# Ledger of designs, part 45: designed miniproteins, single chains

Each design is a single chain, and the fold is of that chain. pLDDT is the mean over its residues in the fold that is shown.

## One batch from the design tools (miniprotein)

Design m1647
Fold by ESMFold2-Fast:
Structure m1647 (fold): chain A 70 residues (1-70)
Amino acid sequence: SLEGAIALTVLALEVAGAEFLQTYRPDMPAEERAAVLAGVRDSLEQVRALDPNHPIAKRAEERLAALEAA
């Protein structure tokens, strides 16, 4: 179903965002840090476009905010 296809896409984008977060290190070159954070942000925005209130998207948003604040 379309709903099922959307759910699988949301899951795939959430997993991609989590993988980007796993590669983040504060000591990595600034250019690479920016690229990792941009990748996470892109994945998060795609998940939000499909389901703005998804619980996983909210968790990813909190993690991204914490990393950007550091």
Scores: mean pLDDT 69

Design m1648
Fold by ESMFold2-Fast:
Structure m1648 (fold): chain A 74 residues (1-74)
Amino acid sequence: MEELLAKLKELLDEEGLKLALEAYETLERTVGPEVAEAMLRETVRLLEEGKLSGEEAVARATGIALQAYAEAKR
C-alpha cells in the first residue's frame, strides 16, 4: 500500500491523487480492500505505460479491478 501511494504521488497531480484515493475508499467500503488495492496497482501500471491521463487511468483501473472481482465470484 505505502509503495503504491508513493508511486501515485509521483505520477498523479493533486486532483488525480484525490480521485484515486476517493475511488479507493469507495471500493474498500463496497467490495473490499483487495479490490481497492488492485485498482491502485492497475492505475500505476496504466500511468507508467503513458497511454492515459491520471483521471482516465483511475477510471479504467477501477473498471478492470471490478471486472476481475466479478469474474472471481463466478
Scores: mean pLDDT 80

Design m1649
Fold by ESMFold2-Fast:
Structure m1649 (fold): chain A 69 residues (1-69)
Amino acid sequence: ADEYLKKAREALSKGNYEEAVKYAEQAIKIDPNNAEAYTLLGAAYRKLGEREKAFEYMKKAIDIIQKKL
């Protein structure tokens, strides 16, 4: 999980948004409750202009965080 999150962050910082989506999706497959992975997916989709997908993944990240409080 950590390795895919690191790769997703690196891809986002370099402007490789499609690669960031790929790595964040792999992190979610390993841990479906990883809020950071959903946040990275939301950020990548926002950069790709996919605003509705970005909103849904950000909403999922918030839901996971709130359930841990």
Scores: mean pLDDT 82

Design m1650
Fold by ESMFold2-Fast:
Structure m1650 (fold): chain A 60 residues (1-60)
Amino acid sequence: SKEEMEKIAEELEKELVLEHIETGKTYSKDEFLELLRKRLLEKGYSEEEIEEFIKELQNA
């Protein structure tokens, strides 16, 4: 569901923020989106659903 996809995106963002705090490593928007696509594909979402979700995130 869209709500589940949002939860996955939020969890990934939290993981990257924690890594930044611990290591100083920064992630670009494009790097974040690529990691998000990979994680959503691993969860069984279609490429079409993932791209629609990413487009909505960019317009929010």
Scores: mean pLDDT 80

Design m1651
Fold by ESMFold2-Fast:
Order: structure tokens, then sequence, then C-alpha cells
Structure m1651 (fold): chain A 78 residues (1-78)
């Protein structure tokens, strides 16, 4: 999905700037778009990246939520 790929690119740019929470939000948005499109493997990868960034930013609650979303998407991909 081109729109989801654009969110990945925005997430990478925010990550480079050190805006970890904003980067995590962009990856989470990409994950949601991939999930709705049935692209479960890509959704799992995007959600996992969002979880890593939230954890690095100290937002443990959002990190856990994103990890659960990644686990669900990974299970659907299998």
Amino acid sequence: MKEAEEYIKLGEEYEKKGNLVEAARKYAEAGQLYFLAGEYKKAAEAYKKAAELYKKAGDEESAKNMQKAADIAAKEAA
C-alpha cells in the first residue's frame, strides 16, 4: 500500500530527528493500514517497530499495545 509506505518513510524521518514518539505513531499508522489491507507480515513489522520506539521513548503502555498488535498480525500471517 502506497499510503502505508509513506507513513513508514515519515516514521524513518522522525526517527532520524530523534522524535521517537512521533516516529512510533507513524509506524503504528502504517501497521494499521497494512493490517486493514490484509498485509499481515508488513503490519507485524510496522507494529513491532512502533513498539521498539515507544519503549525507547519510555512509553511502556503504548509499547505493550503495539507489541500485542504485532503478535496478532504475525499470527494472522502464519
Scores: mean pLDDT 87

Design m1652
Fold by ESMFold2-Fast:
Structure m1652 (fold): chain A 52 residues (1-52)
Amino acid sequence: MERIKKAIEAAMKLSKKDTVTPEDISLAMQAAPFEREKVLEAAKKINEEKKK
């Protein structure tokens, strides 16, 4: 979980984006295929926090 969340956040910073994209989710799933559910939940939370 922690590594996946950091990878998503790093991708967002590199792309200068404030939201997680499907491409970021795909990359995180490739890094940890057994953590698919956690990847989706982490991306959802990051996007929701940025929306506020």
Scores: mean pLDDT 65

Design m1653
Fold by ESMFold2-Fast:
Structure m1653 (fold): chain A 76 residues (1-76)
Amino acid sequence: SAEEERLARLKEQFSKEIDRINKEVDELKGDTSPEAKEKAKEIAEMARQLANVARELGFDDLAKKFEEIAKKAEEI
């Protein structure tokens, strides 16, 4: 169905976003600057919002991955 196709595309987009955000967080781990800490805070907030959206769509595994990214970013 069109709805199943839409959800499949959203799931793929979220998976790509997880990969992108994870790479950004990993790049920040070596940077102790105030700018890196501010960017990490923004990433953490964005990841938590995406986790909420994913959970509402029934993508619990993706929501958990976004929550893990948020915690990792909060440690920077």
Scores: mean pLDDT 85

Design m1654
Fold by ESMFold2-Fast:
Structure m1654 (fold): chain A 59 residues (1-59)
Amino acid sequence: DSKITFEDLIKRAEKEVPGKGAEIARLIHEIQEAVKNGDLEKARELAERVNKLVDEVSK
């Protein structure tokens, strides 16, 4: 993926709902709040954290 949107991250979180789903959902919520506040750097950082969590279980 050349670019990841918060919608793409939400989609990935839906697939991982069991186990780490709650943790990922909280991060997604924080991403949405950061985007709402215009803090795109924070949103990107949180998105990378979500991707790492998803990648961890997908290895």
Scores: mean pLDDT 68

Design m1655
Fold by ESMFold2-Fast:
Structure m1655 (fold): chain A 98 residues (1-98)
Amino acid sequence: GLDPAALAEAVRAAADEAIAKLDELKAKGEISEEAAELVKKALEAAKEAGSAETGYMELLKIHLEHKGDEDVEKAVAVAADTLAAAEAAVLAAARAAA
């Protein structure tokens, strides 16, 4: 069955992975410093809560406040995709174990 502690740990690991990806994109000049720092705050909130839903809600707020900023849109997409992939992997593993 689904282990809530395993899901929380996967979300924290995914948030760290997303933060690292954002730092790489920033270093390459593919996103702005502002975009990276805004999205990192959303990922840190997801880590603190151990919840991808918390991350998604914060990312949605950033997206709505910064519509038309391509760097912010790219950073939000990277973060959301990384969190979603981690949730999908945990759910698939739980189904396989059932």
Scores: mean pLDDT 85

Design m1656
Fold by ESMFold2-Fast:
Structure m1656 (fold): chain A 70 residues (1-70)
Amino acid sequence: SVEGIMAALADSVKELDPEVAERVEEAAEAVARDPAALERLRELGRELLADPKHAETGKAALAAADAIEA
């Protein structure tokens, strides 16, 4: 489910990257409420991927977005 994928993303990011976890959690909750917010999660994922400090979090966000569209 979309909710399940977004909850798993939020939980994993809290351990992986607490510095940006709140931003990812907000984007994930937006997607769980409205699939139209999926582009917001993808934009955040691309932004984080470009930063070496947050690249793994960016990959996780993009993978979660792709899983919803699969």
Scores: mean pLDDT 82

Design m1657
Fold by ESMFold2-Fast:
Structure m1657 (fold): chain A 61 residues (1-61)
Amino acid sequence: SKRRLELQAEAALLIMGASLLEDEETKREVIDLAVRAEEAEIPEAERLLEEARKLLEEAFK
């Protein structure tokens, strides 16, 4: 579906963003959430990616 492709693209962008982090714990958590979202049902995938986005945003403060 179109929504699945959008979520896959978002997960890829979050993984790329996480690669720029110096904090290894936050980097691993963002990547883990994004990877888990790829196999999750759409509602759970959206929740996981939202959590990953929030962690990434806080890390760049």
Scores: mean pLDDT 85

Design m1658
Fold by ESMFold2-Fast:
Structure m1658 (fold): chain A 62 residues (1-62)
Amino acid sequence: MEIDQKEVDTSLAAMAASIVLQAVKNGKLSKEEALELLEEWKARFKDNPEAVEVLEKAKAEL
């Protein structure tokens, strides 16, 4: 069975976004620290537009 790497990367981006947003809501991360982490994840997945879109939406929610 072939695993779609883009779907895996998009799922990882969604998980990272959820963790970061929850950490900000719980006072464990500042918005500035969260933005930096989301930018690092965007750089990691720059060739996957769906993963980048998930992370951009998370940045907009901050």
Scores: mean pLDDT 80

Design m1659
Fold by ESMFold2-Fast:
Formats: structure tokens, sequence, C-alpha cells
Structure m1659 (fold): chain A 62 residues (1-62)
């Protein structure tokens, strides 16, 4: 059920969602770094992991 995303797909998705929510560049950059760290460890990002990173970034912005 989890979709495996490439690093570039995951980064694009995170950027798009956070920008749509009005997140600052600092929040976006932190989320992108977390995506890069997970992809470096596993070679991919799951849709569930991506959703968690987005939620945590938005929670930190509020």
Amino acid sequence: EDVKLTLEQAKAAVRTVLEAHGASQEVIDRALKRVEELAKEKGYITSTELARIVREALDEAD
C-alpha cells in the first residue's frame, strides 16, 4: 500500500505541499533535508514517511 518514491519525486511533493500551506523557506529546507537523509539510508522514501515529514514540518511552523 505504501508507494515508493525516488528522492526527486519526494522532494518535489514536499516542496509543493508545504508551499501550498504557506510554509517558510526554512521549514521547507528542513523537510527536504529529512527526505534526503531517509533516501540516503534506504534508497527510497515511502508515501507514509513523506506524509509524516510534511505533518512534522507543518506542526513545527505553527
Scores: mean pLDDT 80

Design m1660
Fold by ESMFold2-Fast:
Structure m1660 (fold): chain A 83 residues (1-83)
Amino acid sequence: MEKEKAVAKIIGLILRAIGSYLDGNVEEAAKDVIDALKLGIKNNLPSEAAIRVAKELLPLADPEMSEEIKKYIEQAEKLRKEN
């Protein structure tokens, strides 16, 4: 089912983001976590792990990326609280 494929992809994106973050590649980590948040929002799947990783990246990301991360965290947090 498409939703199961979305869950697997979100998990993969989160794991890759964590790996990039630990390797010091904040930009790559931010891109993957943003994609995970977007996919979660699109499929009505709250992702606590993606939100947590995104919050860790906020103080390290550039202003443009930080603003995008904040927008998707807000949307994902709202979705999580509603579910």
Scores: mean pLDDT 79

Design m1661
Fold by ESMFold2-Fast:
Structure m1661 (fold): chain A 72 residues (1-72)
Amino acid sequence: AAAARQAAAEALATIREGEGSKNFDKAVPQLREGLRLGLGADDAEIDEMLERAKKVAEQSIKNGEAVRAALA
């Protein structure tokens, strides 16, 4: 049951390292496995969750860039 939390923690750590889109490629297998094992989600549900998570993280990166630009 900790698999989903572990995958989320690893994904968050790679995102925090600030290596852009490379973070997602690294985190996706762990997120997929965590969702499958932790939630019992099927492939379609996992794909929806990952697509949603990617969009949220992409928006977060854009917001961070906008904040840095506003403070510069």
Scores: mean pLDDT 63

Design m1662
Fold by ESMFold2-Fast:
Structure m1662 (fold): chain A 61 residues (1-61)
Amino acid sequence: DWRERLRELLLEAGFSPEAADNILKALEDFGVRLSDEEARRFIERVKAMQAGGKADAAAQA
């Protein structure tokens, strides 16, 4: 299931279980479904943004 995979990727990226669950709930509430490729790209972007420190900094993706 894409949700379990995304949750694992979020935990590997350094998110707490609570934060990962909140993100999954938000995606589910909005009817968003990510493929494996999309989930990996999403996590890569989040990691890049965290490395840059600011969301408003328009990440080095």
Scores: mean pLDDT 69

Design m1663
Fold by ESMFold2-Fast:
Structure m1663 (fold): chain A 70 residues (1-70)
Amino acid sequence: KEELEARIRRLEAEVERLKKMIDFYNSQKKYAEKLGNEKVKEGYDNKIKELQSRIDELEAEIARLREELA
């Protein structure tokens, strides 16, 4: 029980960290848009997509662990 809860909390903390990185890249992307720098904007868009994919995988694992806990 406690081990599963601790694992879920660690994964949730990782998701929060990745979401903060996405927020940072979104801010950088908006700044690049203001400057007209399409290459930099595309770079951040790709990084955001990769991070979002990782979050989706982690959230799926969290959901499975919560189901196992129930």
Scores: mean pLDDT 84

Design m1664
Fold by ESMFold2-Fast:
Structure m1664 (fold): chain A 67 residues (1-67)
Amino acid sequence: DVVAAGAAGAVAAAKAGAGPAGIGSYMFQETHRAGGDGDAGMRAGALAAAEGASPEEAIQKGGTAGS
């Protein structure tokens, strides 16, 4: 599941104190690893986080875009 894979990476980034760019980078790696579009997952997740979405919402948007 591309969304679940992206969620694990983004949660780790958020716990490490990473901002939107860090969340996006982890979304890229986990979404790409799951066979999805890493670039789409990264951009959507980072944008959602930058717009003030919760980490969970940013993860969901990134995973959906990357699938």
Scores: mean pLDDT 67

Design m1665
Fold by ESMFold2-Fast:
Structure m1665 (fold): chain A 66 residues (1-66)
Amino acid sequence: AKEKHEEGVKLYEEGKYEEAIEKFDEALALDPNYAEAYRNKAEALFKLKKYDEALEYLRKAIELEE
């Protein structure tokens, strides 16, 4: 999970938001409770102007950090 998340972060920093989301989804498939991956997926979705989806994943991240 962490390796896929780190790949996603690197892609996000390169401005490859769709590819970053793919890597975050791979991380979440391995660890569905990976709050950081939900948070970073939400940030990438905000960059793509998919605000409703971004808010959904941000809520999930906040719930898991409880």
Scores: mean pLDDT 82

Design m1666
Fold by ESMFold2-Fast:
Structure m1666 (fold): chain A 71 residues (1-71)
Amino acid sequence: MEEARELRQKGIELMKQGKYDEAAEYFKRALELAPPEEQAEVWIDLARAYSGAGNLTEAAKAGKKAVEARE
């Protein structure tokens, strides 16, 4: 749980630097470790990272998973 949050935080810092592709990698790793209750938030972060990178197809897919994770 703490490790997932640390990975997510690193992704957020990379987003602030405009390093969207690297941020997406950290969000993917955070998602592997995140508890179900936090997965929706990580999927939103991943969607934003993909959108920033210009990867609109992956951004849309991640956004859909975020909605599904919220029930």
Scores: mean pLDDT 81

Design m1667
Fold by ESMFold2-Fast:
Structure m1667 (fold): chain A 74 residues (1-74)
Amino acid sequence: MELAEEAARRAAAATAAGRAAGEAAFAQGNATAGTAAALRGIGAGTDAVIEAKRRGGEEAGELARRLAREAGAG
């Protein structure tokens, strides 16, 4: 199987986590922080997939997961 698929799956999970964190913050009336967290998660996931496509490595999936946590997903 292509490692890109695994990286995409992990990146999607990271993006979903960022979105969930954003929605939770938004529900508490912290729309700015919520939007920022969700966008950071999406950006980190997308960038990781693109990077994996260029380098061709499972490390991109690990990076996407890590970046989502650092971007405020948890």
Scores: mean pLDDT 61

Design m1668
Fold by ESMFold2-Fast:
Structure m1668 (fold): chain A 89 residues (1-89)
Amino acid sequence: MIVTVRAVDSEGNTAVAKLKVTDEGVEILEARGDPVAISALRNAVKENGKELAEKLKKMKPGDVLTLEVYSDVAKRKITLTLKVEKIEE
């Protein structure tokens, strides 16, 4: 399953990513946008990939998921909001 998400943080940093969702977790296939949002998404996938995969499997286009994640670029925890834009198999 491939999920396209729009990521937005509380400061207005935005990114769009294509995520491959499997039983093993989440893989980022493509990401573009603000480095802060991309680094936070990468850390969410790395640290909580299996939990993130289970949540994404239950979502549909238009659904929103909020995460507290660390950004290596910003060097702080940020609130990242993911909106599901598209789901493909």
Scores: mean pLDDT 83

Design m1669
Fold by ESMFold2-Fast:
Structure m1669 (fold): chain A 85 residues (1-85)
Amino acid sequence: GAEKKKLQEEIKELEKEIKKLEEEIKKLEEKRKELLEKLKKETDKKKILELIGEILRLIGEILDLEKKIEELKKKIKELKEKLKK
């Protein structure tokens, strides 16, 4: 009935959220690649430290988004199990 439809809609919403987070990770990974290429060419010690700091912040943000995706995947798995009952 209506309950099964609500669970299916919730799963679809969570799958859409995961897709948005995956696209966000891709953008951050491209930015990280750009900063790594800048770092390879940089000779100014102050600018090197600033680039390293920005790269580390991007890595932290990617890890946080990956953790969020894993939590959403667990929730989808739980909802799919409820649909089987």
Scores: mean pLDDT 87

Design m1670
Fold by ESMFold2-Fast:
Structure m1670 (fold): chain A 99 residues (1-99)
Amino acid sequence: SLEEEFVAEAPTLLAGLRQLVDEIDKAKPEEIGRLTMAALLYASLLGIALQANKSPELVAGVRELADYARERAEKSTNPQAKEALKFIADVLERLLAEA
């Protein structure tokens, strides 16, 4: 199923989303919207993977990434990046709550 494919790709999705978090923190204001949309797509795929299989490793990976995005948001001096990173952290935390 499509869900089984997302479960298999979960480590790649987690790594990709972490890279997007790092890119958002360093991005020019005009690039933040595009990068945030990409991050939300990755988060949506992780949400599908979590609903298909709530493995301890996947749950831990999403939680660690939510915490990382939150930390980057708190440390960011760019207001647009801060808001985007906070939003990504909120989305990831919600995925864990709904899993």
Scores: mean pLDDT 86

Design m1671
Fold by ESMFold2-Fast:
Structure m1671 (fold): chain A 95 residues (1-95)
Amino acid sequence: MEERRRKARELAEKGVEYLNQAADAAFKSGETEVAEKLRRMAEAARQALDDGNFEGAALVIKAGADYALQHTKSPEVKELAKKAKEYADEILEVL
């Protein structure tokens, strides 16, 4: 249980990092709305993570990644969002 929580935290931190990287890539690509949405989702996921709500963090990361994949035209944003989603899915599998 404790080891699963530690692993979930590490995966959630990586998921948040990839959402923030996707937001930066979206901003540089001129996709301001996508960038702002991803930053908001990353902040919400960080808050859930800080509260020890790893399932909530994973669901927010996944929602942000799915939003990016649906709305972005940038290949770089797609790859970063895909990585964030992979980490979110791994969190849900280890909980």
Scores: mean pLDDT 86

Design m1672
Fold by ESMFold2-Fast:
Structure m1672 (fold): chain A 81 residues (1-81)
Amino acid sequence: KPSKNTIEAEALIALARMLYSIAKNGYKKGTISLEEAIELLEKAIELLKKAIEIGDEKTRKEAEELIKELEKEKEELEKKL
């Protein structure tokens, strides 16, 4: 059975993935602003940082990989400001 911390870390990663999807698709559809998309990515990165603190080795590696992807996406969006 997964520990409480592992379950929480996995939930944080899932939520971060949802925020990323909303940011990317919302911006492409014009339903959210560029600034709102960047804010959602920043929130997702914060959730992933928390997942790294409490997660096991597998969830930590997954969160670290996703942070790199989100930071790159955020940088690309910030260039459009």
Scores: mean pLDDT 85

Design m1673
Fold by ESMFold2-Fast:
Structure m1673 (fold): chain A 110 residues (1-110)
Amino acid sequence: MLEELREEATELLTEVARALAAGDLERARALAEEAARRISELMSRAAGVPVEVEIRVTPEALTIDVRAPEAGLALTIEAPRAALERDPEGVAEIAAEALAAFAEQARLAA
């Protein structure tokens, strides 16, 4: 479960990061909406409680807001565009690891 979450979140977030780095905001937002739905599904299964994921794309940054209300946990990850332009895959990998850790913490807290 957590390995699948890490791998799929990394792939999805890398696509969002690359689109934003390229200045394609329309594509980045569409990919972010799809990524948020899929990551929410995977995180909810891993945590055993509902996990809400919202991914927001602006010209300046990618923001991931994660909440597990039943566990009393919330996390915000913000990646500025400059960081995404330097290393989109590396930023996505770090974010995916943080999301996996959050899901595990939510499982233990619930």
Scores: mean pLDDT 89

Design m1674
Fold by ESMFold2-Fast:
Structure m1674 (fold): chain A 97 residues (1-97)
Amino acid sequence: LELEVAEGLALIMVGVADLLASKGDYRAAGETLLRAGRLLHESGVPEALVADYYIRAAEYYAKGGDLEAARRVLEEALALITDPAARERLRAALAEL
């Protein structure tokens, strides 16, 4: 997928996720950001950006009370990401659950 198109779609998905969260639908918000993170990973954007989307997805899942989903999301990102700084951010987010 074209890098610029993937980034544009991810930004739209952030807006959708924020709208869903504003209505209390944290599960849908988390799922939307997880899909955006997966899209960005497949498109080859920097791993730091991919990690940001997975962390935000996990935060929404946790806010909705689904700590198990939040943990799974962060573990998925740790399996995909090799950048040391991004991995440290993911581990820090996991420790805060």
Scores: mean pLDDT 87

Design m1675
Fold by ESMFold2-Fast:
Structure m1675 (fold): chain A 87 residues (1-87)
Amino acid sequence: SVKEKLEELEKEAKKVLEELKKYKETLSKEEFIEKMKELFKKFKKKAEEVAKLAEEENDVETLKKLSEIWKKFIEEVNKLLEEKEKE
């Protein structure tokens, strides 16, 4: 179901953020930015797939939850990027 895919996406967001936190500690600034862009692009594609399915089902609740997950993900990614740039 779309709800199950949304739950998977939320778990994926946490996993990607944890991976990015580890890369921030271990990689150079340039390597970290490249890895962040790669992982961000992959996550965005998955989020867009969930959005399309929710739109097809007219599931407004799932679209709202997806928007919140996406917003939080962007905010956390930007925070990690800013922290790495200050190093």
Scores: mean pLDDT 85

Design m1676
Fold by ESMFold2-Fast:
Structure m1676 (fold): chain A 85 residues (1-85)
Amino acid sequence: SEHEGHLKVTSARFLIIAGRVEASLGDLEGAIESLRAAVELAVEAAKLGLKEEAIEVLEEVAREAEELGDRELAEEARERIEEIK
């Protein structure tokens, strides 16, 4: 369970990097999809007890989403943070 949580956090961090690369290449749709996948993995990791790491990932997703102009995704990530706290 804890090991699975760490794998989910690591995967979410890789998806944030992938989204950042996709955005730099002009693939905004791909970037948003990668960030949405990172949100889901972070939420799952929080359920497995990795709340602090999940919150850090979600804060990074919120920042990246705001930079892309996706206010809805940024708000969703912040709402997930409040649910986990």
Scores: mean pLDDT 88

Design m1677
Fold by ESMFold2-Fast:
Structure m1677 (fold): chain A 70 residues (1-70)
Amino acid sequence: SETEEKIRRLAQALKDGNFEEARKLARELGLSDEQIARLEFFAPHWTVEQLEKMIRAALERDRAARARAA
């Protein structure tokens, strides 16, 4: 899906240290500045696969929060 492609691109951009591209993709996915900062902090320490899982978890938490607010 388009969302899955953006998640993969975001994880790779973070791992490559391309924070400008990472921030753009993360904002398109609806991640907060706090969530983006957390991803940037863990990027040097985690694999691309681990970053993808963290991104998916953040998006799921945001979806659940919006569902509760509706």
Scores: mean pLDDT 81

Design m1678
Fold by ESMFold2-Fast:
Structure m1678 (fold): chain A 71 residues (1-71)
Amino acid sequence: MSGEEYLEKGIELMKQKKYDEAAEYFKKALESGDPEISTKAKLGLRDIAYYYEEKGKLEKAKEIKEILSKV
């Protein structure tokens, strides 16, 4: 799948509230190397990290934040 396809799948999974699966697709989109796709994927991952913090899933939020700090 292309980076754009991974990004679109992540967005669709977010709409379905499948945040764990959405995070995996945003990570794959981030690896595409396209700056526009990577920027949008980072925003999706930030939203998921905030969701995890709100739900008290601090370790999952930390994992995503560490990924975001390295890109």
Scores: mean pLDDT 83

Design m1679
Fold by ESMFold2-Fast:
Structure m1679 (fold): chain A 76 residues (1-76)
Amino acid sequence: SSMEAERERLKEEILRLAEEAVRLAEESGDPKLLENARQALAIARTVAASNASIETLREMKRGLETLVERLREAVE
């Protein structure tokens, strides 16, 4: 169904964003940012392996997009 396709797409996007956050945090050299990004990746992996609602997945994606944007500003 379109809802199932959207859920799987959101899970893939969440994992991609969380991995990007860890990469950017590693580039920053800031141990606090790296710890926060690694925690976000662990949560993202747990959520992606779950039957989380589309609403929960959208909220997670939004949070990760904000985290990635802040990290990009920190390394640029």
Scores: mean pLDDT 88

Design m1680
Fold by ESMFold2-Fast:
Parts: sequence; structure tokens; C-alpha cells
Structure m1680 (fold): chain A 92 residues (1-92)
Amino acid sequence: DPEAVRRANERLATLLYLKTLIEEKAPSAEVFRKVADYFEKVLGDKEMAELFRKIAELLEKGDVEGAIALLEEEMAELQAAADAAEAAVAAA
């Protein structure tokens, strides 16, 4: 599904950017809550919104390493999903 591959790549790019922001700028939990609201209300992406709310909770607790680890885990899952979708298209 070319649309699934495109969405996975767009999500991966977003997560990579946000990981870089956490590592370099340490944005507030409020920023991630606003991003979560945008994904849920504008993009209809409840899964990404839930991820960003979990990251916001970790940042509010001062767990920057946990926030980065959660982003890396989701990036790995999205990459695996994108690879599987590309393999399915190639096999069809």
C-alpha cells in the first residue's frame, strides 16, 4: 500500500525531528501536548497523539532519556511496518 508507506515515512520524519528537539532543545511537556492535540483533532491520528501524550508525561517527570527511548521504540516499529509494506508491494 503506497499510502501506508508514505504515512509511515511522514511519521518517522516527524518523530526524528521531535527526538532531535528533545536532545538539543529540551522542549516543554506542553509543546508535546499541543502536538498531540494537532495529530488527534486535525490529522485524526489518535495513535501518534497517544504517543506524544506519553512523551509529555515523561518530560514533565524530567525523564528525558525515557522520552527519547519511547521515540526510538516507535521509530523502530514504524520502520519495520514501512519495510513490511514495501515488501508486500514488491511481492504483489
Scores: mean pLDDT 75

Design m1681
Fold by ESMFold2-Fast:
Structure m1681 (fold): chain A 67 residues (1-67)
Amino acid sequence: LTEEQLREAAELAIDIYDSLPKPLTPEQIKAIVDALKKLYGVTPEQLVEALRALGHEELAEDIRKYG
């Protein structure tokens, strides 16, 4: 997985998060993670770290708990 692909996956996660009513359900968080695993081959741990680097701590914590 390239650094560019990881950034794209994290940015797509943020776009999906912003498009949905809050708070997200655990099932919605799991669905986002599963979709990104299929599209990019990312792990939940890689998404958490990338989202934290982008300052998106709330989504990072949700993925840590439910992804």
Scores: mean pLDDT 85

Design m1682
Fold by ESMFold2-Fast:
Structure m1682 (fold): chain A 55 residues (1-55)
Amino acid sequence: SENEELVKRYQEALDKVIEAIKAGDEEAFKKASEELTKLYNELQKRRDEVIEKLK
């Protein structure tokens, strides 16, 4: 499902942030953090859609 793909992409983005921190790569960290933030916002929208369906 699209929601499963979104969760997987979020996990992959989180792993990239952790790897950038371990490597001390500020540019990679910034890029990965921006992607993680975008995916987090999308997950919040999907959460709100699920809550609305449960009402």
Scores: mean pLDDT 81

Design m1683
Fold by ESMFold2-Fast:
Structure m1683 (fold): chain A 88 residues (1-88)
Amino acid sequence: MKEYAVGLSGTAPAADAAAKAAALQEAVRALPGVESAIATAAADGRVVVGAMVSAEDREEAERIAAEVARAAEALGVTVTSVTVTEVP
């Protein structure tokens, strides 16, 4: 197994962003293969998720990253970017 850092950036209405980030953090932490996750929101409605993922290869890590993006969209977060980086 290899470790990957998954990053997600998105936006939500500023008034809802903090609550959406908290819900997204819990949803991402519940995903199989996610070791840890944190989500934060800024006053301007930006939402950022960082997760550590254990996966066999990059394809598996990207599959988990897609699931993170799906969870964000289900919560009403507009996803602007998703990144997957292998951790040495």
Scores: mean pLDDT 86

